# Designs tried in a protein design run: designed miniproteins, single chains. Part 39

Each design is a single chain, and the fold is of that chain. pLDDT is the mean over its residues in the fold that is shown.

## One batch from the design tools (miniprotein)

Design m1337
Fold by ESMFold2-Fast:
Structure m1337 (fold): chain A 87 residues (1-87)
Amino acid sequence: STEKELEEILKETLEYSKEYIEKLEEAVKEGKLSKEELSKAVAFGVAAALRIVGLLLELETTPGEEAVKEAREIKEELKKYFEETLK
């Protein structure tokens, strides 16, 4: 179902965020990343998760296929942001 697909994307987004935030925290400790860059990455991850939660809550009134597409785009944006931050 569309709801289950969105739940999966949300779970994957949260798991990915947790793993990368831990890597970013280690990079800050090693002097390779600023605390400001870590703070921005955390804020971006939280915003991405909240956007996907919003899509889940609106499923009764929003076309499911469009919601899934947007959730996948949000996850990819977050992935690119973290990958660029770790450079």
Scores: mean pLDDT 82

Design m1338
Fold by ESMFold2-Fast:
Structure m1338 (fold): chain A 86 residues (1-86)
Amino acid sequence: MDEADARALVEALRKGEASEEALRVAREIEENPDDPRNRRVLALAERLLAEEVLARAEAAGPLDPAQQAAAAEARARIARLDAELA
């Protein structure tokens, strides 16, 4: 359930309050940072954050240069993470 763990971390960051699930996931990562599963959870969380950046930039419209730069960077990060998660 890597996607659920990644979502719990992103929600904790978004709310500024850690759920019991987010605390468990964070502790697991801290204890075993080199575990491939924990690396996958972090990559999935990074991808979710990049998707939020992309969605925000798309909502701002095509004529905002700063948002378009952020969207391009987010798309590049998503492509890199998709390759890592494959």
Scores: mean pLDDT 77

Design m1339
Fold by ESMFold2-Fast:
Parts: C-alpha cells; structure tokens; sequence
Structure m1339 (fold): chain A 73 residues (1-73)
C-alpha cells in the first residue's frame, strides 16, 4: 500500500515538471493521504510535498510523504 502511494507521488512529481499546476498536485496528494492522515495533516504534507516538487526535489517529496505515513502508523 505505502509503496503504491509513493509511486503515485513520484508520478505527480513528473507531471508537475511537465506543467501540471501545483494546486492540482497538492490536491491529489492530499486525497491520496486522507485515508491515513487527519485532514489537516494530509493537507500540510501535500502542500510541503508540492513545494518540493516545484523546486525539482521529487525524491525529497517522496521521503517527506514516507516519513509522515510512518509517523501515523
């Protein structure tokens, strides 16, 4: 399960590099995290991950999401 989520985050990082708006990337990450994190935490993590992707740090975004899921479980 977690590996599928992290693969999804990598895919969104590629799409962000191709010009998908950061707001759409943030929303999709938050939706993917909503079953595992509180609404507020999912939105916070998604926002930080989207910022890392905008900076070109897709692996940093993946690591952030992995850490958040490990802390919640």
Amino acid sequence: MIDSILEGVRTLGRLAAEGVPAADVERLIAEGLSPFLSREEARRVAREAARLMQAGDVEGAVALVRKALEEAA
Scores: mean pLDDT 80

Design m1340
Fold by ESMFold2-Fast:
Structure m1340 (fold): chain A 98 residues (1-98)
Amino acid sequence: MEPKATLKIELEITPDGKVKSQGSYKAEPFNLEGTLKPAEYSFKSVEEALKLVDDIIAEAKKAGAEVKVEREESEDGVIKIKIEIVFDKETIEKSLEG
């Protein structure tokens, strides 16, 4: 199996612009996996929080990563976003060459 790294991020955005993040990572073939420390951020608005999420996705795609995004919105106006980012060996090597 060719080396690849997978990063999974789950974000919860409240109507007041507060963002909670959690995530996990896996690197193959090393079977290295773990969880990211939960974090909380505050933005001026939901729009500012969503802009940052869009910027992160755009940068990951620019780096050649495969990005999957799932979005759901609850009746309380809470937006949940699941992001899966996959880096293969070629993508990692190109990122190091600048």
Scores: mean pLDDT 75

Design m1341
Fold by ESMFold2-Fast:
Structure m1341 (fold): chain A 70 residues (1-70)
Amino acid sequence: MTRVRILIRGGTMATGVHLAMLLPGAEVHLLPNGDVEVLVRGDVSLEEVRAAAEKVAALAPGVEVEIEEL
């Protein structure tokens, strides 16, 4: 089972929710610094996570997305 942490910098909670809608079992958290964390755990591949992050980043210019495999 893959565990992935996605950090969205310069995004909004809406950006995180959009990403979570594309990834089953994702949890969205607004961090105190204004960044959004999306935690994915389950039967998702790193390729699926990357594809979802690319789609979301394309719709939100200036947002930085960082993917960490846990």
Scores: mean pLDDT 77

Design m1342
Fold by ESMFold2-Fast:
Structure m1342 (fold): chain A 98 residues (1-98)
Amino acid sequence: DELFEEILRIVPVMGEEYLKSLSDEEAIEEIKRQVELVEKNKDNPAIVAIEAAYVEYILKLHPQLKEDKEVKEAMEKIKKIVEENKEKIEEYLKTLKE
């Protein structure tokens, strides 16, 4: 995931160690906060892309949460907004890769 790699480059040690230290409950609450941010900024492709990748990063560090009902509902909301903004997000990602 190219956006995931860009975020890891920007927030390497602090982000990874902090997110690894979160409990399952804390990680679920963080995912919910990111979903609210995406919903509030659904017309901003940069925010949608960055926050979606951040949630994917949390799930990479806490893979057991993929089976959680609240996490599944949160991911469905993010996926819908990402699909609605797919072309704009792809344009944003191209600007990061130039």
Scores: mean pLDDT 73

Design m1343
Fold by ESMFold2-Fast:
Structure m1343 (fold): chain A 87 residues (1-87)
Amino acid sequence: SLIDEAKAELLAFLEENKDKLSEELYEEVKRLIEGIESLEDFRKLIVELQRMANEALRAGDEESAAALLQLAIKAQELIDRLEEALK
């Protein structure tokens, strides 16, 4: 499905950024992505990634924050592509 293809692409992007995240953050984000079943779940993921990035910034972890924001941008690009494909 288009949702499964978008999930696979986002998981691949997560793997590319794995070294920029703590093991705990990596596993949490991976779990959230694997739980996606709908376009609405992707939108909820973006909100959660932005929340996690803000927490990382407050903790002084600029590298994790940047990686989480890049994941949020990638997820938004996937949403835009899915919305266009489903018209």
Scores: mean pLDDT 87

Design m1344
Fold by ESMFold2-Fast:
Structure m1344 (fold): chain A 86 residues (1-86)
Amino acid sequence: DEALLEEARRLAEAGDPAVVPLLERLARSPDPRVREEAARVAHLAALNGLAEEVLPVAVRLARDPDERVQITASLAVMAAAIQLRA
């Protein structure tokens, strides 16, 4: 999962939509720390032109049973919504 997270961050920084299927896999991790990092990557991707593409993953993570994942994903949803309204 660490190698997948590093690749996802690289793609998010590049604004590459190939990050989306990696985020879908990371968002389904049984480890809440991995899901929290997926939410951070979704936030980064939203800021780099992928707001529309990552919004569905961010919305699902905002309903995660882990509170830290919920909070991080809610920030990603807010960032994506702001980018789409701008």
Scores: mean pLDDT 86

Design m1345
Fold by ESMFold2-Fast:
Structure m1345 (fold): chain A 110 residues (1-110)
Amino acid sequence: NMENAVLIAAAQYLVDKGVEKEEIIKVLRELGYEAYETPVVTPNNESRIVLSDASEEDIVLGGAIAEGIMKAEKEGKVEEWMANSTPEMQELVARTLEKARELEERLEKR
């Protein structure tokens, strides 16, 4: 589900920017999404925000989108990365950044 992948990517992008997971989950729940943090099972596993109706494929894709965006931003190569991406990835990135903006605006109003 592309919408679930975009929401997971937007949430992870905000976590990577320093937003608290609990606050992001609260906003997602207020928007009607059953968002929760994936529990850390082992020291080598990272916890992340997921949706209850998200497939494993949605979770993996969302993580990959967020990682790609953060790497490109840190390297100052967003334009280069986007130019070398598929049209499908370009759309997913654009939707992720738009969703992240919407979530950030709601966080700032609280």
Scores: mean pLDDT 77

Design m1346
Fold by ESMFold2-Fast:
Structure m1346 (fold): chain A 62 residues (1-62)
Amino acid sequence: GEAAGREAAALRRALLAAGLSAAEAGRATEARFPLSEEQRRITREIGRELRKIGDLFEAGKL
């Protein structure tokens, strides 16, 4: 949810301020705040739509 997104952003900023690299801060934030099932479902739906667009492009319809 929105609150979890704000907490993840706050943790990432705190880790960067503590001297961690962007990559280290990103990994630590992802480990603490993994994607919710709802967010994963939305991401899968977007992936399916992008695949359909790719298939249409290969078929010469785009």
Scores: mean pLDDT 69

Design m1347
Fold by ESMFold2-Fast:
Structure m1347 (fold): chain A 78 residues (1-78)
Amino acid sequence: VDVEEAMERVAKVAEEVVKGTDEEKEEAARRLAEEDPEMVEKAREGMLLGLDRKFSPEVRATAQYLVELALKYIEEKE
């Protein structure tokens, strides 16, 4: 998975749940961890490169939260 594509995919999920409940955000992060853990890891790399700076502050904060939660779920599963 391309780092840029992974970041955009996570941002799209963040846009869908940015106005959602904490439970919806946790469920989205869990799905990301279960369905595509490699994409989550690539999205983290994209954030370290500042690729998330092009998104709105709310989307960026939500994407960061989703990736951090998803990485925690991946670690707990392995």
Scores: mean pLDDT 79

Design m1348
Fold by ESMFold2-Fast:
Structure m1348 (fold): chain A 100 residues (1-100)
Amino acid sequence: MEEARRLAKEMNEEERKGAALIAHLELSKGNTEIIDKINEIVEKENPKTDEELLEIVTEAIIELLKVSREELKEYAEILEKLENSDLEEGRKLIEELIKK
């Protein structure tokens, strides 16, 4: 959708990291539609950097899952907490996210 592309471009790198976490969680649940959508956009846009790829991942997540910018920010905050947590805390956070 046009709205998903616009929103993905307007977001900053930290907010887009929330989409990367959502993509990993969806893949862990066996949802391959995320990968198919990312590949579709990659074929059209030919990203040259990790930043451009993260923008495409963000667009795909918004389009497929209809997530809001606020939800992406919440997942970005969870990712930051995971990066600063110990092994046990990080494992529990991932388990809770998979249950959602």
Scores: mean pLDDT 74

Design m1349
Fold by ESMFold2-Fast:
Structure m1349 (fold): chain A 80 residues (1-80)
Amino acid sequence: MTEEEKKALEELKKAYPNVDERVAKAILFISNFDVVNAKSIIDYFIRLTGDTEHITLEMFLKAFGKYLTPEQKEFIEKLK
């Protein structure tokens, strides 16, 4: 990860400390490390689950899996 990518991840973790780090990384990667866009995606999942703790990588893959590039799929596989 670049220094900018690390800062984006730290900012996202600070805003949503109970979100699984793998989920946070996956959302940031598809958001091109745009923290504002990543927060919007997490807020979408919070509306489905009622909290940040129950947002899983499986839920993310069900919602966005069909839109992933081969490179994005490989990145997410490394998070498992």
Scores: mean pLDDT 77

Design m1350
Fold by ESMFold2-Fast:
Structure m1350 (fold): chain A 96 residues (1-96)
Amino acid sequence: SVDEKILAALKEGIESVFDVEVTEDTITITDKSTGKTYVLDLRDPAAVVALFQEDVTLLSVARVYMSEEQWERLMAALRAHLSPAAWAAVERALSR
C-alpha cells in the first residue's frame, strides 16, 4: 500500500533508531540505543504473538521490510495458530 518513495523514507526513519536484518524466515530488529534485539521468526507464530503483545510497533516496523509473500505467510500462520477472538484482536490492531 506504499510506493517505493514512501517505503524508502519509512526505512530511513526506522534505520535512524533501529538496525534491521532481513532473511527469508526472520526479521531481526535491534534498538540502537539499548542494544535490545527482537526476532520475528516467520516459522514461530507463538513467538511473534509474544513480541506483538510486548510492543505492537515492532510488528509495524517489520511490515515495512517484509515482502508480500512473507506478510501473507505470517498472517496465514497467525490465523491458523490463534483463537478466533485473538485473531480478531490482531485484525483490529493492524487496522490502526
Scores: mean pLDDT 75

Design m1351
Fold by ESMFold2-Fast:
Structure m1351 (fold): chain A 59 residues (1-59)
Amino acid sequence: SLEELQAIGKEAREFLEKLIAEGVPREEAEKKTDEWLKEKYGLTGEELTRRGVQAHLDS
């Protein structure tokens, strides 16, 4: 659902921001966040964005 995708997106953003706050370079933090998304949800950042855009178009 849209709500579930938004929750996952928020969790991914929080994970990314936490890594950056801990001193991880942005590019590396983005790669780690993508790996985390794949391991936990089976989604890439690109797939999450695509699904979010599609859900917006369907509304």
Scores: mean pLDDT 73

Design m1352
Fold by ESMFold2-Fast:
Structure m1352 (fold): chain A 60 residues (1-60)
Amino acid sequence: MEGFEVVEIKETDDKIEVTVRNKDGSLATGSVDKKIAEKAGLTKEQVRDLALLEAEMRAR
């Protein structure tokens, strides 16, 4: 079950990081490198969604 809450979105010059809180109270952070995303042709929304997905996968 998806029990994740987005607690922080932090953007730096080289990456976007999304931190989620798991249902058990643990935190997980996913990050995507902006240069890799640019080479892959991803939009800003897609980069954020990938960082969120990585955070949710790590929160498991």
Scores: mean pLDDT 74

Design m1353
Fold by ESMFold2-Fast:
Structure m1353 (fold): chain A 81 residues (1-81)
Amino acid sequence: SEEIEKLEQMVKLMYTMLLEGKSIEEIRAVLDGVVPESLRDYKEELLAVLEEAVKAGKSNEEIAELLKRKYDEIVEELKKK
């Protein structure tokens, strides 16, 4: 699915920017420029997970696990239709 491929690329880009020390605002701005309209709600859900994990002081490894879990949930929703 093209949507699943774009979603995976989005999550990888988010995590890469986090590792580069980008702020949540910078990550949001980049994603707003590249994420298709059909995935806007999923983008917001993933950004919410990222913001909460960063605010909670989670490690990069823990953040990766949380993003992967949310990604897997969204992929299962997309596969249903």
Scores: mean pLDDT 84

Design m1354
Fold by ESMFold2-Fast:
Structure m1354 (fold): chain A 69 residues (1-69)
Amino acid sequence: SAAEERARRLREKIAELSKEVAQRFKELTKTLSPTEAVKIVKEEVEARLARETDPVTREALQVILEALG
């Protein structure tokens, strides 16, 4: 069904974005504190969400933001 296909795409996009976020955090923590790195990553994810037009990617970005706290 369309719902099952959307759910699969959402899971795949969450996995992809989680990897990107983890890699970015790792790079930032080489020169910044963990608190500063999390703040920058959150701002970058929020900025991407604001300009994103794909509904599945928007949902995945929301999940990532919630996970970051």
Scores: mean pLDDT 89

Design m1355
Fold by ESMFold2-Fast:
Parts: sequence; structure tokens; C-alpha cells
Structure m1355 (fold): chain A 104 residues (1-104)
Amino acid sequence: SEKEEILKELEELIDRLDALAAAATDPRVATALGSIVGMYRILLWELKHEEDIEKAKKMALTFLEEALATLRELLAKETDPASRAILQQAIALVEETKKKIEEI
């Protein structure tokens, strides 16, 4: 179902962002990614109980856009090449997930 596809894409994103947070040597980057992961785990729980698929999709897309805004702000202020690479990977993962959910 469309709901199962949305949940699967978010679960895969959570796992990948969590792995990036664990790989981050800068505690600020690790903390920011960890916060996004935590918020997305709450969203995932809420979406499992949402019966309106269009509402679920809009909620997911809103959270993805908010994460992109946060990550892009961090990237704009980051000067460390390794931290920039992790933030760029996180942005690419969120953008790809957003595109997939938009196409559902």
C-alpha cells in the first residue's frame, strides 16, 4: 500500500541518517543528525496510527523539508571538510527520500 511505501522509505532514511550520525566525529554534526533521527522515529510512530494516507504523506514531506532546511543551514556554517561531506550525504539522502515519497 502507499502507506507501507511511505513507512518503508522513512525507516530506510532513519537507518542511514543514524549510521551517518555514528560516523560523525564532530559532536555538533552527530547531535544534529541524532535529533533529526529522533524526530523521525516519533513521526514514524505517528504515521503508523494515521488512517488518512494524504495527511500521512503531507506530514512526512513537511518533516523532510524541515530537515533539509536545518541540514543546509548547518552546511552553510561548516568549514571542516569531513563534516561537510557527512552533511552533504545527509542532504542527498533526505532529498532522495522526499522525491520517492512525492512519487507515491
Scores: mean pLDDT 87

Design m1356
Fold by ESMFold2-Fast:
Structure m1356 (fold): chain A 61 residues (1-61)
Amino acid sequence: SEEDEILENMLRYIEYLKKKGVPREKLEQVKEATLEFAERMGLPEDKIEEIRKRLEEILNA
C-alpha cells in the first residue's frame, strides 16, 4: 500500500541519518515523528509495535 511505502521510506531515512552520524536525540525525534505518522494513518496496534521495534533496532545497531 501507499502507506507501507511511505513508512519504508521513513525507516530508510532514519538508517541514512544514523549512518551519517546524526545525534541520538535527533534520531529519537525522527522515530517519534514516524510513529505519530503511523498512528495518524490508522495502522493497527500490532503494526505500530512492529515499526517501533524496527526503529529501536536501527537506533541501537
Scores: mean pLDDT 82

Design m1357
Fold by ESMFold2-Fast:
Structure m1357 (fold): chain A 96 residues (1-96)
Amino acid sequence: SEQQQLAVAARILATLYETDPELFEEAVKEMRKALEEGIDPEKLIGKFSFEVIGLAYGMSKEGLETLLRIVEADRSPEGLRRAAEAFKAGKPLPLP
């Protein structure tokens, strides 16, 4: 489901922020580009795992917009994990 994909994506972003903050910022830039221009697999290959690329391809435009709004509201790993748990539980996001 899209809620499950969003939960997994938020967890992956939280882990990426903790392990490779530069790659996290690149992921945020690629999400913005995907919303404007569509997903370009050549730009993702070599930077991100196939799991991350697969999630990006499987996610709707609305899902990508939701993830970007979460990142812009709270860039912390804790904020991203809270968002993942909210998606998993089917709860509304505490977005401002």
Scores: mean pLDDT 69

Design m1358
Fold by ESMFold2-Fast:
Structure m1358 (fold): chain A 67 residues (1-67)
Amino acid sequence: SAEENAKAAGEAGRKAAEELEKEGASQDQLDRLNRASTRAVIAAAEGASAEEGIAAVRKAKDEILAE
């Protein structure tokens, strides 16, 4: 369901935020991840798969970690 897909994207975002916090991420980096997670949740609510949402969150986390 869209609700389950949105929840999966949200959980991926929460875990990614925890990982970034452990790596000493700045508030700006955490805010950017939160924006990406919010977009993934909205996309899932609009019909995107959980896999697409999770992948979008992971991509954002990986890009931030590469900075």
Scores: mean pLDDT 83

Design m1359
Fold by ESMFold2-Fast:
Structure m1359 (fold): chain A 61 residues (1-61)
Amino acid sequence: SMMDQVKKLADDIAKETAARAKEILSDSSLSPMEKMIELMRVVAEGVDRFLQKRQELQKQA
């Protein structure tokens, strides 16, 4: 169903976002403040990608 596809999309994007967040947190070249800024950006990008992909699924239905 469409809802199952949306739920899977959310799970996939959450997993990708978490993996990117872990890479940022492990990056010794970044200051604590730079890590916080990059984490905020990664979360925002994940949300935006979910909304865009959800809209694409809705148009295909």
Scores: mean pLDDT 84

Design m1360
Fold by ESMFold2-Fast:
Structure m1360 (fold): chain A 70 residues (1-70)
Amino acid sequence: EPLNLEKLREFLKEAAEILKKLGDTESAKKLEEASKIEDIYEMVEEFTKIVMESSEESRKAIAELAEKAS
């Protein structure tokens, strides 16, 4: 199914919750703020930046969640 704003928003919220459990509260907060973006292009760009700036452990957790969301 095509990625849409609501699906991406739900994904970011789930990713933030997983990162909080891992102790990455800063990346989790950034994901929560990104989930409030109303433009899908801006949300995708912000999400990409957060992922690139995150730890390897956080990136792996996000990738695992993305596989389940597909």
Scores: mean pLDDT 79

Design m1361
Fold by ESMFold2-Fast:
Structure m1361 (fold): chain A 55 residues (1-55)
Amino acid sequence: SEEEKEKLLKLLDQNYERAKAVIDKLKPRFTEEQYERAKKLLDENYKKMKEKILK
């Protein structure tokens, strides 16, 4: 149902924001390349999970 999809999207968004905050907090410990890679993987996973929910 649309209601269940909305709940899952909110949970996904919360998890995404928490993970992004962790990566940002750890940024000084990463090289620029490691940081960009971590962000890219997080963003790609977010997009894939969102597509799965919206099927």
Scores: mean pLDDT 84

Design m1362
Fold by ESMFold2-Fast:
Structure m1362 (fold): chain A 59 residues (1-59)
Amino acid sequence: GSLVGRTKVMVAAAELGLSDIEAKKVLDILKSRGYTDEQLAKMSEDEVRELILEAKKEL
């Protein structure tokens, strides 16, 4: 699969002030919710940021 979606999430998480460990946990949460790398790659930056903000509530 493409790494574009994963990279987009990791970059956005860092911009939101999350550590590498927290960003990886958020990515795992999104994967558990059924978000694929391809789906994440097609999302806007605003949509990705909103998903990260929701997922970080579970950290």
Scores: mean pLDDT 82

Design m1363
Fold by ESMFold2-Fast:
Structure m1363 (fold): chain A 61 residues (1-61)
Amino acid sequence: SLKKGFEAVLAALKKKGSLSQKEIKDILIKSGLSEEQAEMIADALSRLSPEKAIKALTNQL
């Protein structure tokens, strides 16, 4: 689900401090998102600083 994907990416960002676009996409796909959805979200989040990505994900939960 989208919520499960966002929670997984948020947890990984808090643990590692930063994630590549590929790492974000892989986490989202494992969380049950389609490849298309995962790629779009990973692209959007990878363009943000880690701090801004954490804030954006938290606001979607």
Scores: mean pLDDT 83

Design m1364
Fold by ESMFold2-Fast:
Structure m1364 (fold): chain A 77 residues (1-77)
Amino acid sequence: LEDALKKAQLINLMENGSEEQREKLKKALVEVGVSEKKANEIIEKLRKGEDLSPEETELLNEALQKIVDSGKADELL
């Protein structure tokens, strides 16, 4: 539940945060193994309120779990 809340907060920052917050989140996604191109595509879709593909949703969930597990979520929030 705690991990799910942190992931939801990170997604909220991608959707509703500042450009500076989105750039920090993009860098965090790249650091945990998401390509820069794919990180940009996911963040852009979320910013626009567009639905992610099933593959993008799974990739994002895996990347966010790695960010939470590394303790970096607290630095981004």
Scores: mean pLDDT 82

Design m1365
Fold by ESMFold2-Fast:
Structure m1365 (fold): chain A 75 residues (1-75)
Amino acid sequence: AIGRLIELQARLDALRRRIAESGTVTPADLAELQRLREDLLALLETESDPAVQAEIQRQLAEVDELIRQGRAQLA
């Protein structure tokens, strides 16, 4: 669980860096964010540790914010 969570955080950090460097959320970035969101939801569904659940929920909030920003830019 923790190892998978670290892997997902690394993916989120890489996406955030790419978006920050470009100044724009691209359709490809949105697709990656949506895939990351699905992976986080799948992990949350099987996780029983409240501390790990809280960390997954924090990462989900970050992903959801980036998706909202990207959708606003593409509207």
Scores: mean pLDDT 83

Design m1366
Fold by ESMFold2-Fast:
Structure m1366 (fold): chain A 63 residues (1-63)
Amino acid sequence: SEIEELAAAAGRAVAEGRDEEARRYARKLQEMGFPEEAERILEAIDRGDVEAAERAALRAVLS
């Protein structure tokens, strides 16, 4: 689904150090009704915690 693709793209962008792109994907997830997952991704980016951001993106896919 579009949500799954977006979440996977966000996690991958964080893992590859593409912070700007990851933030854009997180905002799109928020618009689609996943504000908690989006917020966790943004917090993880701010902290430099790639694993936390990846887990948050994956959670959106599995939800």
Scores: mean pLDDT 75

Design m1367
Fold by ESMFold2-Fast:
Structure m1367 (fold): chain A 67 residues (1-67)
Amino acid sequence: SARDLAERYAARAAELAPGGEEAARKAMEFSHQGDGEGAARAAREVLELSPEAGPAVDAAAVYGASS
């Protein structure tokens, strides 16, 4: 399901960068509330710290919104 995918991407973000899980959970929460700008901002913060973790946070937000 979309929720399962969101949780998997959040776990992957945690593996890729310190704070990745927190950023992914924040992005998912903003997306669930319909705040696309908040979700994008959280993803950008992680991308600035680790380019590898950014895509995982973004994916978690997208699938989190769909659940």
Scores: mean pLDDT 67

Design m1368
Fold by ESMFold2-Fast:
Structure m1368 (fold): chain A 70 residues (1-70)
Amino acid sequence: ELLRQTLLDAGFTFGPVDPRFDEALEAGVHAVLEQSLPLNEEEFERVLKLIREWADKNAAAGKAGAQALA
């Protein structure tokens, strides 16, 4: 999907992850992007950075954080 490809283009790669975690990530990303529409390129880059930091933090802290967001 578009959100997943956008994260990959930003240099974020999804490793072997539970499909439930991936679904929660997509939902969170979608909600953030939807609230900020329309985005200019600078705002879009800031949002992608926040999404990457969120994903990295969830990977390090475990899937409990992803469940709390779902």
Scores: mean pLDDT 52

Design m1369
Fold by ESMFold2-Fast:
Structure m1369 (fold): chain A 94 residues (1-94)
Amino acid sequence: AAAKEEAEKALEEAEEALREAEEAVAELKKVAGETPETEALQAELDALRESLEGLKEALAIDENASDALEGAKQLYKRLKELKERAEELLERAR
């Protein structure tokens, strides 16, 4: 019954987490510049953005709302962890 609505809400939360992670990585790059570490974080961020777009497309065609929900929850967790890592690196770079 509520699976699609729960998946849509989880995707919205993941999109917000993506925006916050993008801001954290951008701020880190302003302070630390181009390093192997900031390049690795950007590559991971780009991969997570691609995963989010794939989940949104899958949900839009009503293909497997349950998988989209679990995918969105995992993506949210990874984006939160990436943001925290970027913020810790930013504090160390100051």
Scores: mean pLDDT 82

Design m1370
Fold by ESMFold2-Fast:
Structure m1370 (fold): chain A 83 residues (1-83)
Amino acid sequence: MEKEKLGILAQVRALVGLVALDMGDYEAAIQAFEGASELYEKAGIPKAAELFRRSADAARQGNVDEAKRLALEAIKVANEEFK
C-alpha cells in the first residue's frame, strides 16, 4: 500500500530528525523534518506534513523544545491516520 510505505518512510525520517535535535545537529534535523513533511503530504496526511514544516522552522530558529513538540505532535497525528 503506497500510503503505508510513505508513512513508514516518513516515520523513519522523523526519528532521524528527533535524534539530530537531541545531538544538536539542527541542519540534519531540518532536512529530516522537511523530508518527513513531503512524505506525509504524498501519503495524504496534510496535517502531519504541516506540523513537520513548522518543526523544521522552529529548528531553524534554534527553538529545540518547540521543534521537538511539533515533531512529536505530527507523529501522533500520522499514527491516528494508520489506526
Scores: mean pLDDT 84

Design m1371
Fold by ESMFold2-Fast:
Structure m1371 (fold): chain A 91 residues (1-91)
Amino acid sequence: SLKERIEKFINGELSDEEFEELALTLAKELEEKYGWKFPSSFSEQEKRDLAVMLAKQVRQSLRTGKKAPASNDFAPAIEMLLEYIKEILEK
């Protein structure tokens, strides 16, 4: 289930490939649920790299209980992902 994948993600139990697949899934939900968009100039590889970066920052926030740094250009995307993940974990 998605909840089990997120629990493994937080615990660092996913392979690099599984992590990337989950990161892309989370980015898609960000686009569909919150209307967030990748930069229009981004290649498919750059979109993957950004999704992975966002997922890493979200995982750090979940593990430490600290908010994403306000100076991060993607802080709104990170906050949306944190909200979505918390919603899944509460169900």
Scores: mean pLDDT 78

Design m1372
Fold by ESMFold2-Fast:
Structure m1372 (fold): chain A 63 residues (1-63)
Amino acid sequence: SAALQARIAAEKDATVRTALGDLSRVPQISDEELLALGDELARLKDPEAKGRLVREFLASHGI
């Protein structure tokens, strides 16, 4: 969606931007879930915590 693409383009954290960009190509994941994930990732400062959140998100979607 235009909203998700705008959110990805506005993301300054390269790790978060890459994760959202990659996950936006997975048709089983909704744009609303990715927007929520992006906001949660942006609140974290620790790269390990960001990686853990992404893994938990993927596991919840069977990926």
Scores: mean pLDDT 81

